Designed miniproteins, single chains. Designs and how they scored, part 103

Each design is a single chain, and the fold is of that chain. pLDDT is the mean over its residues in the fold that is shown.

## One batch from the design tools (miniprotein)

Design m3571
Fold by ESMFold2-Fast:
Structure m3571 (fold): chain A 116 residues (1-116)
Amino acid sequence: MPSIVEVFKEVYERLKKVLEEEIETNRVFSKEEILELFKDLPEEYHPMVEKLIDQVFFETTVLLRERFGDQTVPSEEDREAYIRERFQSLSREERREIAEEVLKLLDDRLKYLEEN
């Protein structure tokens, strides 16, 4: 059975690929579509995967709100729709900038887990 650090590394690498594919294909994957990509992980780790996906959507929403000057905070249920709407207004390079900032936050979290 993989360690929690090994699972986090696997999740990080797959999320990185998902974000790269979203930019390349000009798509926004739903939480359900992303969760499907992690079905092969042990069931006990699925709550951690879901939490990391929710964190990605949350951080993406924060960065988009800052870029567009949006005062209203989308509800958790509205985050996917909000991200999809805003990404339609962004260039591929602007989407890459947002993805790189989100990935940096995930990398910082991975380093924290490796040190503890």
Scores: mean pLDDT 78

Design m3572
Fold by ESMFold2-Fast:
Structure m3572 (fold): chain A 86 residues (1-86)
Amino acid sequence: MPQEIFDELLKWAKELIKKAIEEAKKNGVEPTYRKAMGEIMERVKELTSKIKDKELAESFAWTMAFYLNQLLKDEIKKELEKEKEK
């Protein structure tokens, strides 16, 4: 159950991050990051609402939000740094 939700969220988030990288190159990092994090937080809330165990739901939500925040920041930074350095 938690693994299934984790895999679904991670797959969705990777697609969102790819889209956010393209958007960041065009419109800038800050506005793209804010929008993408908003979408991530909404999706985490949707998926964790299906978990009956509140302790597991909170742990999962915190872990995924933190992990996806870091992943999004790192991926955007790496792509922009690569473009800047050529």
Scores: mean pLDDT 74

Design m3573
Fold by ESMFold2-Fast:
Structure m3573 (fold): chain A 67 residues (1-67)
Amino acid sequence: MEIPESLLEELSKKLGLSKTQVRNALLGAKTLLEEGWSREVIVQMLMKELGLSREQAELIVEEAEKL
């Protein structure tokens, strides 16, 4: 799955993460959503694995749902 470069740049700047970290977070969240995991569980996993705040993790999940 290709993620738009503009989305990676926007989220990288907004979240203070590298484009690679944003890309990996979006792909991971999308995969878990497609496997039927709940949004709340995905948010908690992103916070644990990437050290994101809840607000940052929720934004990643919202954008992953649009992919």
Scores: mean pLDDT 82

Design m3574
Fold by ESMFold2-Fast:
Order: sequence, then C-alpha cells, then structure tokens
Structure m3574 (fold): chain A 85 residues (1-85)
Amino acid sequence: MLSGQEVLDMMKELLGRLKELEAKQELLDLAEEGIKRVEEAVERGDDKKALEIAIETVKELLELAKERDDKESAELLEKVLKYLE
C-alpha cells in the first residue's frame, strides 16, 4: 500500500508531466485542486483518504482528457490510475 507521501509525490509528478504534454488548463486546474486535497489529508496523517482523493482526482482527469480528445494525457492518466490501484 502506498504511503500518503508517496501518493502526494506521484500526484505532483503527474501534474509536471501533464504540463510537459501541454495539457489544457482545465486538466491542470483539476490536478492542482486534487493535489491540494491530497496534501491536506497527508498533513492530517490520513494516508487512506489521501489515496482515495488521488484515485478520484485521476479518474476525473482521465474522463476530462477523453472528452477533450487528449490521447497523450489520457494514456498517462490510465497508467497512473493502474499504479494507484
């Protein structure tokens, strides 16, 4: 099981990679909001909540990427979602 810090670090890496892929601002804004919520859960020591928020955020990002026909972001998000389990 991933620690809250590992989940947070992964979400921050995901945001960086989405920026490199020139993902639309809508995806970047959702990722930043999700990261903030994960960070708040980690600060409270709630690793399970951090993982839950991260999974929910990645699922929302994946759906939005598919709606925007952003294939590169969608592929990245699917890989991250599988890793979070």
Scores: mean pLDDT 86

Design m3575
Fold by ESMFold2-Fast:
Structure m3575 (fold): chain A 63 residues (1-63)
Amino acid sequence: GPPATRTIEVIDPETNVKFKITLNDAGEVTGIETDKEGEENQKMKESLEKVVRNGIEAARAGE
């Protein structure tokens, strides 16, 4: 059967950073992984919030 969690890959078009968003069976975010080298500015937080919202919406639409 399907795993208890699902992983969605999203790329932020502004920073071109790849995010992996892990959702549980209830559709809640349980983890966010990102690979960003050298830049950890305020913009990364804003990009992350935007990417998370888009990823969650895509996951819900895909079910």
Scores: mean pLDDT 64

Design m3576
Fold by ESMFold2-Fast:
Parts: C-alpha cells; structure tokens; sequence
Structure m3576 (fold): chain A 117 residues (1-117)
C-alpha cells in the first residue's frame, strides 16, 4: 500500500489546487482576479455552492477549449470541484480514471477534499 500523505503534503497539494483553479478561472474562464480569489477562498472553506459554480465555469471552458490536453485539465479540476460540492468521491474517481489519472493522484485529491470538507 502507498504511504499515507503527511499533513504538510496535503497542505502543499491544497495550495497547488487553489493556484491551478485560480489560474484557469482568470485565463480560460475570463473571471476577474478579485472574483476568482473570492470563489477559491469559498471553495477552500467548504462552500458547496462556490465549488459547484467553479465546476460549471471550468466545464464551459473545457467545452470551448480547442486544445484537448488543456480541455482534459479543465475537466479534471471540474470533477474535483464537483466532489467538493457533492461529497461524491466515487463519481470523482470514475471521472479522473477516465481522464487517465493514476491512482496515487486520485488518492491525493481525495485527501485534499477530506481536508476541505
């Protein structure tokens, strides 16, 4: 079995997730920096409505994105945001596996979501 993540590793992954989501919101989704910062802060506080809104913005970005690798990255983060909104980790695992993510990265996202919820 893989070793469990340390609290420091979970915090680093949480910070990386926040930075990546903020980047896509401000670039691909066209969200103003202050609005993106507020949405990300609400998601990290466990706000299900904010997480659902971020998921919708990322999915719209993915549908409009001509680069298939960038579209896949947007769908990856949308699946993570839906899991924060709903608590449905089984649906997230299925979506991320379909996108080709390895089991260790999926487990890392589960640990971050547990820390948020």
Amino acid sequence: APAPLTPEQVEALRAALASRVRGFLTTVAGVAEAEADELVARVLAGDAEAAAEVARLLERGAAAEPNPRLAASLRELAAVMRAIATGDLEAMRAELAALGLDEDLIAAYEAVIEAIR
Scores: mean pLDDT 84

Design m3577
Fold by ESMFold2-Fast:
Structure m3577 (fold): chain A 102 residues (1-102)
Amino acid sequence: HMAEIQEKIAEIEKKKEEAIAIVQQNYEHDPSVTDAEKQERLAQIEELKKKAIEAVEAGDLATAEKYLLEMEKVAHFTDVTRYTALSLRIIGLEFDEELAKR
């Protein structure tokens, strides 16, 4: 059964799009940040997305979660809330599984 893997890949893609939007918006509104720094962060997000998907395909969910945490950190510039945001997304996926058992 591949439904769980496909759902996790979809969440990774969605998180990548969200991270890119956050980076674009922050750099558009903060003139102290350089274009080169923006490009570097966008490249890091793309690489982390690729690694997260490879980890999910290999069955290594812990490594995939690690890459998602790094992506959150790159996008938000804030370490204090990254774990909470990611945890809420993971719990959402678990609730869908629990509802399917009912």
Scores: mean pLDDT 69

Design m3578
Fold by ESMFold2-Fast:
Structure m3578 (fold): chain A 100 residues (1-100)
Amino acid sequence: PPAAPRVTLANARRLGRDALDAIRAKIEEAIANKRPLTDLEKQAIETALAWLGRLVEGSDFPEAERRRLRELLARLGEAIRNQDYAAALETVEELEALLA
């Protein structure tokens, strides 16, 4: 989903979790089928991560939580680029827990 110009914290958490669920599903499908993510899947995930970054910066998250979300989003992107899908899933789980 596109980033809204104004988002409540409750809506930001919900939208973030929905986006992370979609990312998780792509990674889990790749693992289940013993294949790497396709270039289109990587591009879709990178687009979703960029959108999530804008959502975090445009929402009223406490500064400490915003910094942690930013760090975890960066780690997720790096894990995807490195094809470390186990680390990517672990990072998605941490992001989902933080947004709960």
Scores: mean pLDDT 85

Design m3579
Fold by ESMFold2-Fast:
Structure m3579 (fold): chain A 84 residues (1-84)
Amino acid sequence: MEERKERILKALEKSLPNFEEMTDKIIEGIKKDKNPVELAKQLIESFNELLEIASKYPEHKEVVEALQKMIDKLNEFLKELEKK
């Protein structure tokens, strides 16, 4: 078991009530990066890995749903970045 990923999943679970604000902060961070497209792609890849891990455990159902929404918002943001 990857202890670091499990710690991240538990942190996300605690943050469920503020998940939309967390997503917005991540998007703000990406906008300020020197290469926002590359950073967005890397974060989407990392969150998809967490989603795959979380989806194996029923106790993480709410985390799975929240991660999927975050990934969806990041994908829409990435499409907007690539149009410019």
Scores: mean pLDDT 75

Design m3580
Fold by ESMFold2-Fast:
Structure m3580 (fold): chain A 95 residues (1-95)
Amino acid sequence: SAAAEELRRRIADELQLSESELRIEVRDGRLVVTFRNPETAKHVFDTDRTSVTLDEAIARIAERLRALGVPQEEVDRVVAELEALRARVLAEEAA
């Protein structure tokens, strides 16, 4: 879906990763972010898994932005935008 592609681009941009490293997948009615390279998942999320939940990805983005000194109001806006994209992807998959 267009919303899934937009979400993938946004997550890749916020985590400073190539879009080709990420896929957005639906598993058991939830969105997951799947990594092409296991080393990317290990480096960014300190995990041996090849996928993380969208909740984990959003939390990591928020943590990174705070560490960079981004104001909390801006962090909250980014999180809200990602949550809105999640809702759009799930609505399109349910249709």
Scores: mean pLDDT 85

Design m3581
Fold by ESMFold2-Fast:
Structure m3581 (fold): chain A 102 residues (1-102)
Amino acid sequence: MLERYEKLVKEIRELIEKLKGRSETVNRIIQEAILRELPVEELRERLEKNLPEEDKELREKLVKLYEELKKLEAEYFASLKEEERKEIAAERAALLAKEAAR
């Protein structure tokens, strides 16, 4: 699962880099879509507004990779959130204990 997730993220980044002068805008759109957990249809709409018709094949590839990423992310991200949640809770508890001991 992790290897497939990393492969999809790498493919998305490589496609964004091929967009040249539009790469920064597209990267921001993809990152916002991931952070806000946007539906695939909304991502397609945002990319359509920011990419010309000449890049429609690149747009469709990005949408397809995002859809596959969302499916893998549902299982993988839940696992990461649980481990990260435990680690963050432990770090916060340790910091509070150290501040109380000052």
Scores: mean pLDDT 67

Design m3582
Fold by ESMFold2-Fast:
Structure m3582 (fold): chain A 55 residues (1-55)
Amino acid sequence: SSEREALLEEIREVLRQGSERSDVEVSNMGAEAYRAAQAGDLETARRLVEQARAA
């Protein structure tokens, strides 16, 4: 779905920022969000992206 595709792009950006900042917590949230999105749990993935962006 378009929603899942957009969310995967946001997750990719979270992972990129976590890597660039050497922020383990942000990187872990991004990785967990990616797994949730791949499993179809878009609500968990969105929540984790929001938490990572607030950190």
Scores: mean pLDDT 83

Design m3583
Fold by ESMFold2-Fast:
Structure m3583 (fold): chain A 65 residues (1-65)
Amino acid sequence: LSPAQLLAQAAGEELQAAADAGDVEAMIAAIERGGARAIEARRDDPAAVERIRAMVAGAVADLRG
């Protein structure tokens, strides 16, 4: 799976629930938790870990903008 797919899978349920509620703080928390799970899943792949970190940072920045 790509880092994007892993992040989406890990954050999917919590992120969707937060989005449906319009709760940006909960969306950010879901993305951060999903990112942490995705990093653990790919801890033996440094390139994937760095991509996941970049995607989490970008998604959080986008939600705060």
Scores: mean pLDDT 77

Design m3584
Fold by ESMFold2-Fast:
Structure m3584 (fold): chain A 64 residues (1-64)
Amino acid sequence: SHMLTDEEIEDGVLDIAAAVTAVAMRRQGKVDEANKLLDEVNKAREAGDFEKAREIIQKAIKEL
């Protein structure tokens, strides 16, 4: 079986974290902010900038 790379594990963790944060934001009526969070995190992940993706998610969580 193929082992997941550290990058694939990090990407998966960031995907789950962004999705959970977006759901929490939507429950608070922050629909546009949730959509922006997902877009910005996806762009950072596609660029391989996992540090930026993590920072975006952490900032959003603090605003919840």
Scores: mean pLDDT 82

Design m3585
Fold by ESMFold2-Fast:
Structure m3585 (fold): chain A 83 residues (1-83)
Amino acid sequence: IRERAEELVERARRLARELVERGILTPEQADGLVRAAEAVARKAIEAYEAGKEEEARKILEEGERQLEEIEELARTDPEALAE
């Protein structure tokens, strides 16, 4: 679960950097994206350490799904990300 949580944060950081380089996100918006991923990762790790392994997995799955949605918006409607 920790490796998966780290992967989520790393994906968010890579995406955020690419979107700033492309001019789609401001640095502040990119920081917000990374912080959101870090919060999801922290909650998942906390749930896992509390013995709630299935809940931790669902938290990560939801975070991963949200990140995929942002990736899709960057491709199809980058203006929507500015909101």
Scores: mean pLDDT 74

Design m3586
Fold by ESMFold2-Fast:
Order: structure tokens, then C-alpha cells, then sequence
Structure m3586 (fold): chain A 100 residues (1-100)
């Protein structure tokens, strides 16, 4: 896989994850559903990074997503929409960085 192909695949996963998170919030999804969406995107990106030999980047991503998940677990249901919007904002910044 080329570096360009890797970047395109990661952007696609991030865009799909943002869409799933927005839909989950709209449908008043549970913490467990939001956590599942984050874990699925983590597993897909980590697999791609490891296939390219980017082990450090894969471990760093796991650490960041684990922090998001632990923070979500501590929230009240009414706090979930704001927390998800913050995560989406982080994904938007990463997509912009990858496109540059």
C-alpha cells in the first residue's frame, strides 16, 4: 500500500466514524454504542498503520482513543452530545492535517 493510499483509507474511516457519531447522537444512542463506534474505527486504523510498519503511530492512536472511551464512561447521558461534538472536532482537525 502506498502512503497516499494509506492516507485516503484513514480519511475515509474518520469521515465514516464522524457520520456514525453524528447519527448516534441524533438517535440518543447509549454510551456503549458510542464506545463501540470509536473502538471499530480504532481497530480499522490501527490495522492499517501496523500493516505499513507504523507501530508507534498505532500505539499512540490506541492511547488517545482509550482516553476518550474512559472519559465517556464517566459522563452523564446528557453530557454525551457535547463530548461527541468535541471528538468530531478532533477528527476534523486530523482530516485537515492528513489532507495537507
Amino acid sequence: MSKEELIEKIIAILEETKAKLKEAVKNKASKEEIIAILKESEEEIVKLLKEMGLEEEAENLKSVIDIFIENIKKLKDEELPEAVEHIIGMYDREIERLKA
Scores: mean pLDDT 83

Design m3587
Fold by ESMFold2-Fast:
Structure m3587 (fold): chain A 64 residues (1-64)
Amino acid sequence: SRERRTVVLEFDASTATSEQIGLKVQEVIEEARRQGWRVVGATGQNTKAGQSGPIKITLTFERV
């Protein structure tokens, strides 16, 4: 059976830019790939830079 792992990333829209969020997501995906995991899903709330509120991104990974 395939193994599955979920990672939730949380950002503060008042302090985090879209670029910083993208870089962090990329970092987590690259780290997971080095451990034999591949990203199979990404869901989350997308907030424009400078808007207030929590941004939560859920990444789902699988390994065979």
Scores: mean pLDDT 75

Design m3588
Fold by ESMFold2-Fast:
Formats: sequence, structure tokens, C-alpha cells
Structure m3588 (fold): chain A 81 residues (1-81)
Amino acid sequence: SMLERIRELLEKAKEYAKKGDFTGASTSLLLAAREAERMGLPQSIVDRLRALAKDMADKKITPEQAVKEVEAIAAEIEAAA
């Protein structure tokens, strides 16, 4: 399902962030945002995923903060689905 794909992409984003691979993390989050938009999730969630991907790509966020933000967005997605 689209929701399972989003969950997989968010877990990959966390794994990449923990390894310091912010390019991999950013790419996974952008793919998750695309799937969230196609699924019709709230635009606020889509925008958050894109903003987090940009912050990771620009190295404006620590790995620890990035993981926490992904977990927060994942919780919002479960509540919205």
C-alpha cells in the first residue's frame, strides 16, 4: 500500500541520517513526500517532509534532531491515515 511505502521510506531516512548520509536521507524524505501527496495526506505533512529534506541536504540539522523529526512526522502520518 502507499502507507506501507511511506513507512519504509521514513525508516530508510532514519537509517541514512544515523549513518550521516544526509543525501540518502533527503532523497528518501522527498520520495515519502511525493507518496504522501498522492495519498491525499494533509499538505502540512507534505510540506514538513520537504522542509526536513531541504534542512538535511543543506546540513542545517544534526543526525539526532533529524531522527526525532522523522519520528514526529511518522506519528502525524499514522494519526492522519
Scores: mean pLDDT 87

Design m3589
Fold by ESMFold2-Fast:
Structure m3589 (fold): chain A 80 residues (1-80)
Amino acid sequence: MKKVEEVIELLKEEAARLREEGKYEFADYLELLIEKIKEMSKYYSGDEVVKMLIEELKKLAEEIPEYKEILDELIKRIES
């Protein structure tokens, strides 16, 4: 499982890629997640923050079918 700092960089890279592909709404969502992670990191351990993020992303992958493939790949990369 990646460190929280590595996860933040991964999300930044994915948000930038999504913007280049014209998926602005999803890119904005990932940027909001980064800010949420930074805020949570003030009160929780890095491992706890990453576990909470993985759980949230798994739930979103089930709820948003148009982004399921991207979310599943992100989860896989975070868990490696």
Scores: mean pLDDT 80

Design m3590
Fold by ESMFold2-Fast:
Structure m3590 (fold): chain A 87 residues (1-87)
Amino acid sequence: MSIEELFEKMREALKEEVPPELQEVVDRIFETIQKLFDEGKSKEEILEEARRLLESDPRLTPEQRAYLLGKVEAAIDQLEEAKKKEK
């Protein structure tokens, strides 16, 4: 599975786990993670940008921000593992 295919699969899986009103937020977060990952940014840099996006959205509760940030961290870990397996 390519990194792009893995990304799309993870995005779709998370969208099924969240309410419809949060699906747009999931898309926005994953687009940002994909862009930064493709640019070679570190896990720490990607997590910081994701945190900023979640904190800047006044529609999200603190609990929703924490939940989504946790899913972002898990997604980055899966992407790094997939990248290592390609060596």
Scores: mean pLDDT 77

Design m3591
Fold by ESMFold2-Fast:
Structure m3591 (fold): chain A 101 residues (1-101)
Amino acid sequence: EAEERARRLREIGDELGRVATEFLKLSKEDVEKGKEKLREGAERGARRLEEVGDTDLARTLREGMKASEEAIKKNPWLGSSAGGMVLLAEGVEAYVRADQL
């Protein structure tokens, strides 16, 4: 059962990572707009989660966004792939825990 959950999360993460990498290929200009939208979305999502009392998931979202920005500064393709997967994996895992409550 636990292994099945891990496999599903890995599949989702892998597919999102692939989409993120493809998104980065569009253009540098589109990447900048994407980063701003992601930051705004993460901030609003975190605030909404705080309202519900999910401070742990809110923190995961903000940390993941911060990690993505840091990685993108060094290597855009690495940042979109690695940061995106970290954000999704941690966010989804935290969400699964919160949903059980």
Scores: mean pLDDT 54

Design m3592
Fold by ESMFold2-Fast:
Structure m3592 (fold): chain A 64 residues (1-64)
Amino acid sequence: DAAIEAELARRLAAAAQQGVDAVLATLDAFAEEHGLTEVAEAMKRTIEARTTAPPGDAVPSVAL
């Protein structure tokens, strides 16, 4: 488990720099490769929920 978790974390860190779509694709590929589809689906739901939330600068008053 620890080795698989470390590999997943490493791949997700690299994918995160390319955006959420790359992260979701990496989770799907990793899940298929290791037979962890259920875990990947749970993680994807968590990521999608957080991604839908405001990034922290959404909805300022229109200034220009």
Scores: mean pLDDT 67

Design m3593
Fold by ESMFold2-Fast:
Structure m3593 (fold): chain A 92 residues (1-92)
Amino acid sequence: PAEYKKLVEEFEKKVKEIEALIEEIRRLSGGKKSPRLEELERRLEEVKQQFIDLGTTPVGDPAVFEAQLKAIFDELDEIKKELREMLEELKE
């Protein structure tokens, strides 16, 4: 459906934004990564896998599908927020 295609595009855009923030943080940190950044990268990888699985595997319950979608986008928003906070701290 058109709505699902829009969700895929939004997911991809958020992932790109997160990856760009990670690169910027690494550049500003002289190529060093904090444990926090490493954990956020792991969470991003898990979220990518969950999104692909959700789009590929049939779901028996629409409520489960909605809950998983919400959790995926909520995690992306949380990751982005923490990365932006880290970037701001590095620039201060």
Scores: mean pLDDT 79

Design m3594
Fold by ESMFold2-Fast:
Structure m3594 (fold): chain A 75 residues (1-75)
Amino acid sequence: MEEAKKLIDEMFKKVKEAIEKGDSLENITKMVQEGLKKLQEIIDKNLSPEDKEKVQKYFLEKMNEIDELYEAKKK
């Protein structure tokens, strides 16, 4: 679980930096997809249902932060 959260934190830190720099949506999407592949590998290593739910919730919270930041930059 902690390893999954660290991966999410590292991925979203890079994504936020890319958005702030005005990087392309294509590059941002690629970063998210690469992070999701690594996260899925951790999840597939038999995390408990409770830990999977916590990881998914944490990921969604970070996605909402990114969506808000991207919308603010878009306007």
Scores: mean pLDDT 74

Design m3595
Fold by ESMFold2-Fast:
Structure m3595 (fold): chain A 101 residues (1-101)
Amino acid sequence: KLIEKLENLQTALENNDLDTALKLSEDLKRELERLAFEYADDPFKTQSINSVISPESLKSFNRDEMLGYTYRALGILYELEGNEDKAKEYFQKAKEYLPNL
């Protein structure tokens, strides 16, 4: 369900519907913060999660940056579910919008 919410955010951002994207980001805020906290004992996962799924980053950045962070968050979640192929594809998409990630 968290992945579905992020895919809905991706669709809103791709359609340049920033009002819907911001509302979806608010709905995801608690779940993304909880996920970062849950993996706090894993430095690799915590660093990856905290670098890209900050709610402030999603609100402060332009559409392309928000889309990049959404792709990165999807990549992290697919990696946590064990789907490495989808994780790699989403990380590759994220690099198109966030080349320094």
Scores: mean pLDDT 66

Design m3596
Fold by ESMFold2-Fast:
Structure m3596 (fold): chain A 71 residues (1-71)
Amino acid sequence: MKEKEEKEEEIKRKFYEALAKAEELLAKDPEKVREDIIAGLRRALEFLEKNGYLELAEELRRKIAEIEASE
């Protein structure tokens, strides 16, 4: 159980780090990297949903929608 909790915390940290990095890249050159970032975030969303991280998956869905709404 503790090992599973430690992996969950590691996934949360990596999730927020990846999200912050995606925001930095979008701010620097949104036109060039936007499609690549959206594709990467959608893959991360599938991973989160398959592994039962539903709260993080919902947060990621909202972030993808924000980025796509800027079209």
Scores: mean pLDDT 74

Design m3597
Fold by ESMFold2-Fast:
Order: C-alpha cells, then structure tokens, then sequence
Structure m3597 (fold): chain A 80 residues (1-80)
C-alpha cells in the first residue's frame, strides 16, 4: 500500500507544471473560477516537498502535507 502511495505522490510531482498550466488555462477560458485555479496551484506547488518526503520513505509526513495543502485549497474555494 505505502509503496503505491509513494509512486502516486512522485508521479503527481512530475506533472506539477502541467497541473499549474491546466489550472491557469481553465481560469483564462472561464471554465474555472480564479479561486479554483488558485486552489489547484496551491496543491500543485506543495507537490515537490510531498514527493521529496515520499522518496525519503516519510510517507506519513508526505500525506500530512498533502492533507494540509488540500485543506488550505478548500478554504480558498469556500472564501471565493
């Protein structure tokens, strides 16, 4: 289980720039709100640190950072 989670977190970081570009594209096209784009970018910007912790085998800390980033993203969407 943990090894699968580690692989997913690393793959997410490898696609970080693509995720940021997609969020910006959707906002520019009016398909997402500015708050939704900012929320997605916040999660994507956390991915390098999350992936590094996962590579070090610190899966619990990686998941805690992911949960924190997602909670902050949800707050941005709720405020917008």
Amino acid sequence: MDEKIKELLIKAEERREELIEEAERLAAAGEASEAEAEAAKLVAEALPEIAELAREGRIDEALALLEEARARAAAIVAAG
Scores: mean pLDDT 79

Design m3598
Fold by ESMFold2-Fast:
Structure m3598 (fold): chain A 63 residues (1-63)
Amino acid sequence: TDKLHEAVQRLAEMVRNGEPREKIEKLLKEMQKNLTPSGQKALQNAYKTLLAARDAGKTVQGG
């Protein structure tokens, strides 16, 4: 739980700070190594949610 919480917080912060997708995905992959299968799924779901928010922001930024 604590490791998952830390991973989600760090991932969210990187996405919000506009870190490159490549860096975020690399960190995601490394964090998943230290999580249970349940934690890995939760982290992947969090990442999908954060990516959707970022993609929405990308659409709004130009128009």
Scores: mean pLDDT 73

Design m3599
Fold by ESMFold2-Fast:
Structure m3599 (fold): chain A 65 residues (1-65)
Amino acid sequence: AAAERERRAQEEADRINGEDSLTVIKAAKQAMDAATAAGLSDEEAINVGSQTGVAKARELAARRA
């Protein structure tokens, strides 16, 4: 019983971490692509993507807390 609960918790954690990583990467990429399309420099686009990625990661962490 305890081993089954621990295994289920680990599987859920791995799933969430995988989904979170993909969600953060996707959000950052969309922000970078949008910034580049708007005529921002590569450096500015990277900054926008980084800020968006951090904000998304923080949002997902807060939802799990």
Scores: mean pLDDT 75

Design m3600
Fold by ESMFold2-Fast:
Structure m3600 (fold): chain A 81 residues (1-81)
Amino acid sequence: SLEELQERLKKLDEMSMEEQKREFDKFLAEAARAGMEPATLARLRARFEAAYENKDREAMIELMDEVAKAIYMLLQEKEAA
């Protein structure tokens, strides 16, 4: 749900980078189940790995917010169909 996604995003500032990486993997799995295309998933993963390698916590958090919003939009499209 949107509420669950928002609660997960709120906790990101309290997470270690390793915990944030695990949370991102969960978001990608949820995005895949919501119908996100494999090419988009691969691009998001590559962007996250680059941010993780550079220890850019701000970019990692922004990317997880982007994925959460995409999941919400995909789920709304499924309800409309």
Scores: mean pLDDT 81

Design m3601
Fold by ESMFold2-Fast:
Structure m3601 (fold): chain A 68 residues (1-68)
Amino acid sequence: GAEEKEKIEKKFKLLEELVKLLAKLMGFDSAKVEKLSDEKVKVTLVKDGKIIEIETSYENALKELLRL
């Protein structure tokens, strides 16, 4: 229903903000988060001209970023 879509959108927005903040603290030049589905996101990180792409679940996105 509409309420479930709103919850997913809020969850995505929070994840996007947290990923951007964490990437900045870790010294990345830029970070982008793309919604692939209601369960999956793509995180694109740039540092010193190197591009790192991570496809993972919403739950694991921050964990995968911290492992870099």
Scores: mean pLDDT 81

Design m3602
Fold by ESMFold2-Fast:
Formats: sequence, structure tokens, C-alpha cells
Structure m3602 (fold): chain A 90 residues (1-90)
Amino acid sequence: SPVEKALEAIKEGKIDEALRLLDTLSPEEQRKVLRIIARFLLKKGLITEEEYEAVLAGDREAIRNALEKFNTLSDEEQEKIKELILKRLG
């Protein structure tokens, strides 16, 4: 799926490719994916509440920063987030 490819691109540090893959989703699906990712990063203290709100507003620099921070999560944490995203998108 585009989501699985995007998460793999993040893991490889290919943030521009990850953004391209996320952009193949509908705007509503992209927002759901980004909300799940940003919420986990906020819970881990890797982004601020202001950065979280910027991601939800569609700020491209905030989204890029969030994906870069997501790459700093453990493989186990990234897999758990992937499973949650796939469950919610169908």
C-alpha cells in the first residue's frame, strides 16, 4: 500500500519520497495518517503541541519535521503505528 511504502521511505530517511507517497492518498486519508503519526510523536515528546497543530493544519514544513522525527522511533514503535494506520484506513 502507499502507506506501507511511505513508512519504509521514512525508515530509509527518504522523507521527500514518503511525502510523495502520502500525497497519492485522498486528502482525508492523508489527514488520518498524519494525525496518527503526529499524536504518537506528541505522546513521546518528540514534537511540541504547536508543531502537532501545524501538522493537522497541513503545514508542509511541520509535516516534514514530524516524518523526520518518526524515523527516530524504534522499529517496534514504527510497526505498531503502521498497524494502527492500516486498521483505521481499512
Scores: mean pLDDT 83

Design m3603
Fold by ESMFold2-Fast:
Structure m3603 (fold): chain A 88 residues (1-88)
Amino acid sequence: GSKPKGVIYFKNRGVPLEEIEKAVKEVVDKNKDLVDSYTIDADENGGKITITFKEGTSEEEMRKILTEVGKALQKLGVIVTGGKIIPA
């Protein structure tokens, strides 16, 4: 089957991309049992973070991890504008 995905959309107001990457990596490393991979598609104005979860990850588990990523971004001063879950 396909792997489920979570996406977080954000607006950036001067946070360096390396700080965003570090914050996402810290959350992913904490949740490595459920996260398969992630990508960051962003510029100076914002973008999206896509987290690919392992097969069998529940919607509740995905929401928890996306919430942790969103909180980490907000601590940096990034404005989280939305998110979505794409089931397997």
Scores: mean pLDDT 87

Design m3604
Fold by ESMFold2-Fast:
Structure m3604 (fold): chain A 74 residues (1-74)
Amino acid sequence: FPLSPEYLAALRRAFARYDTDGDGVLSAAEMRRFFAELGLDLTDEQILAFWDKDGDGVIDFDEFVQGVLNLGKL
């Protein structure tokens, strides 16, 4: 499914803003800060359960996008 270019750009900017290491992944703590700014209070465990499929404790951009879309359906 193609996202609108504006929506995808906004997600990339949000991701880059919280990706303090610049390594292309987010920690659960960085994701928690992002969702707190959106008015969503999620725990690290909830974030990892929703977004971290690999179980390595980090969320890549594709997982971030899919999780945001799934959250919109949830």
Scores: mean pLDDT 69

Design m3605
Fold by ESMFold2-Fast:
Structure m3605 (fold): chain A 75 residues (1-75)
Amino acid sequence: KKEEIKKLKQKAAQAYTAASINKAGAETNLKLAEESSPEMSEIYKKGAKIDEETAKINEEKYKELEEKAKKLEEE
């Protein structure tokens, strides 16, 4: 039980870090879109959208893992 909680928290931390990296990538792509040609701007905006969606997936995973760990701690 203690080892299971530890593993869940570790996986949650990894998901949180991945989400943070993807959010930073989205922000960078949006900034590049502002300074680019119309053709390149569309490419950067598409990249930002992909990073944003991936960040949401990792945020959801983080919340699920944190919730599961909390339930095990409260049992």
Scores: mean pLDDT 83

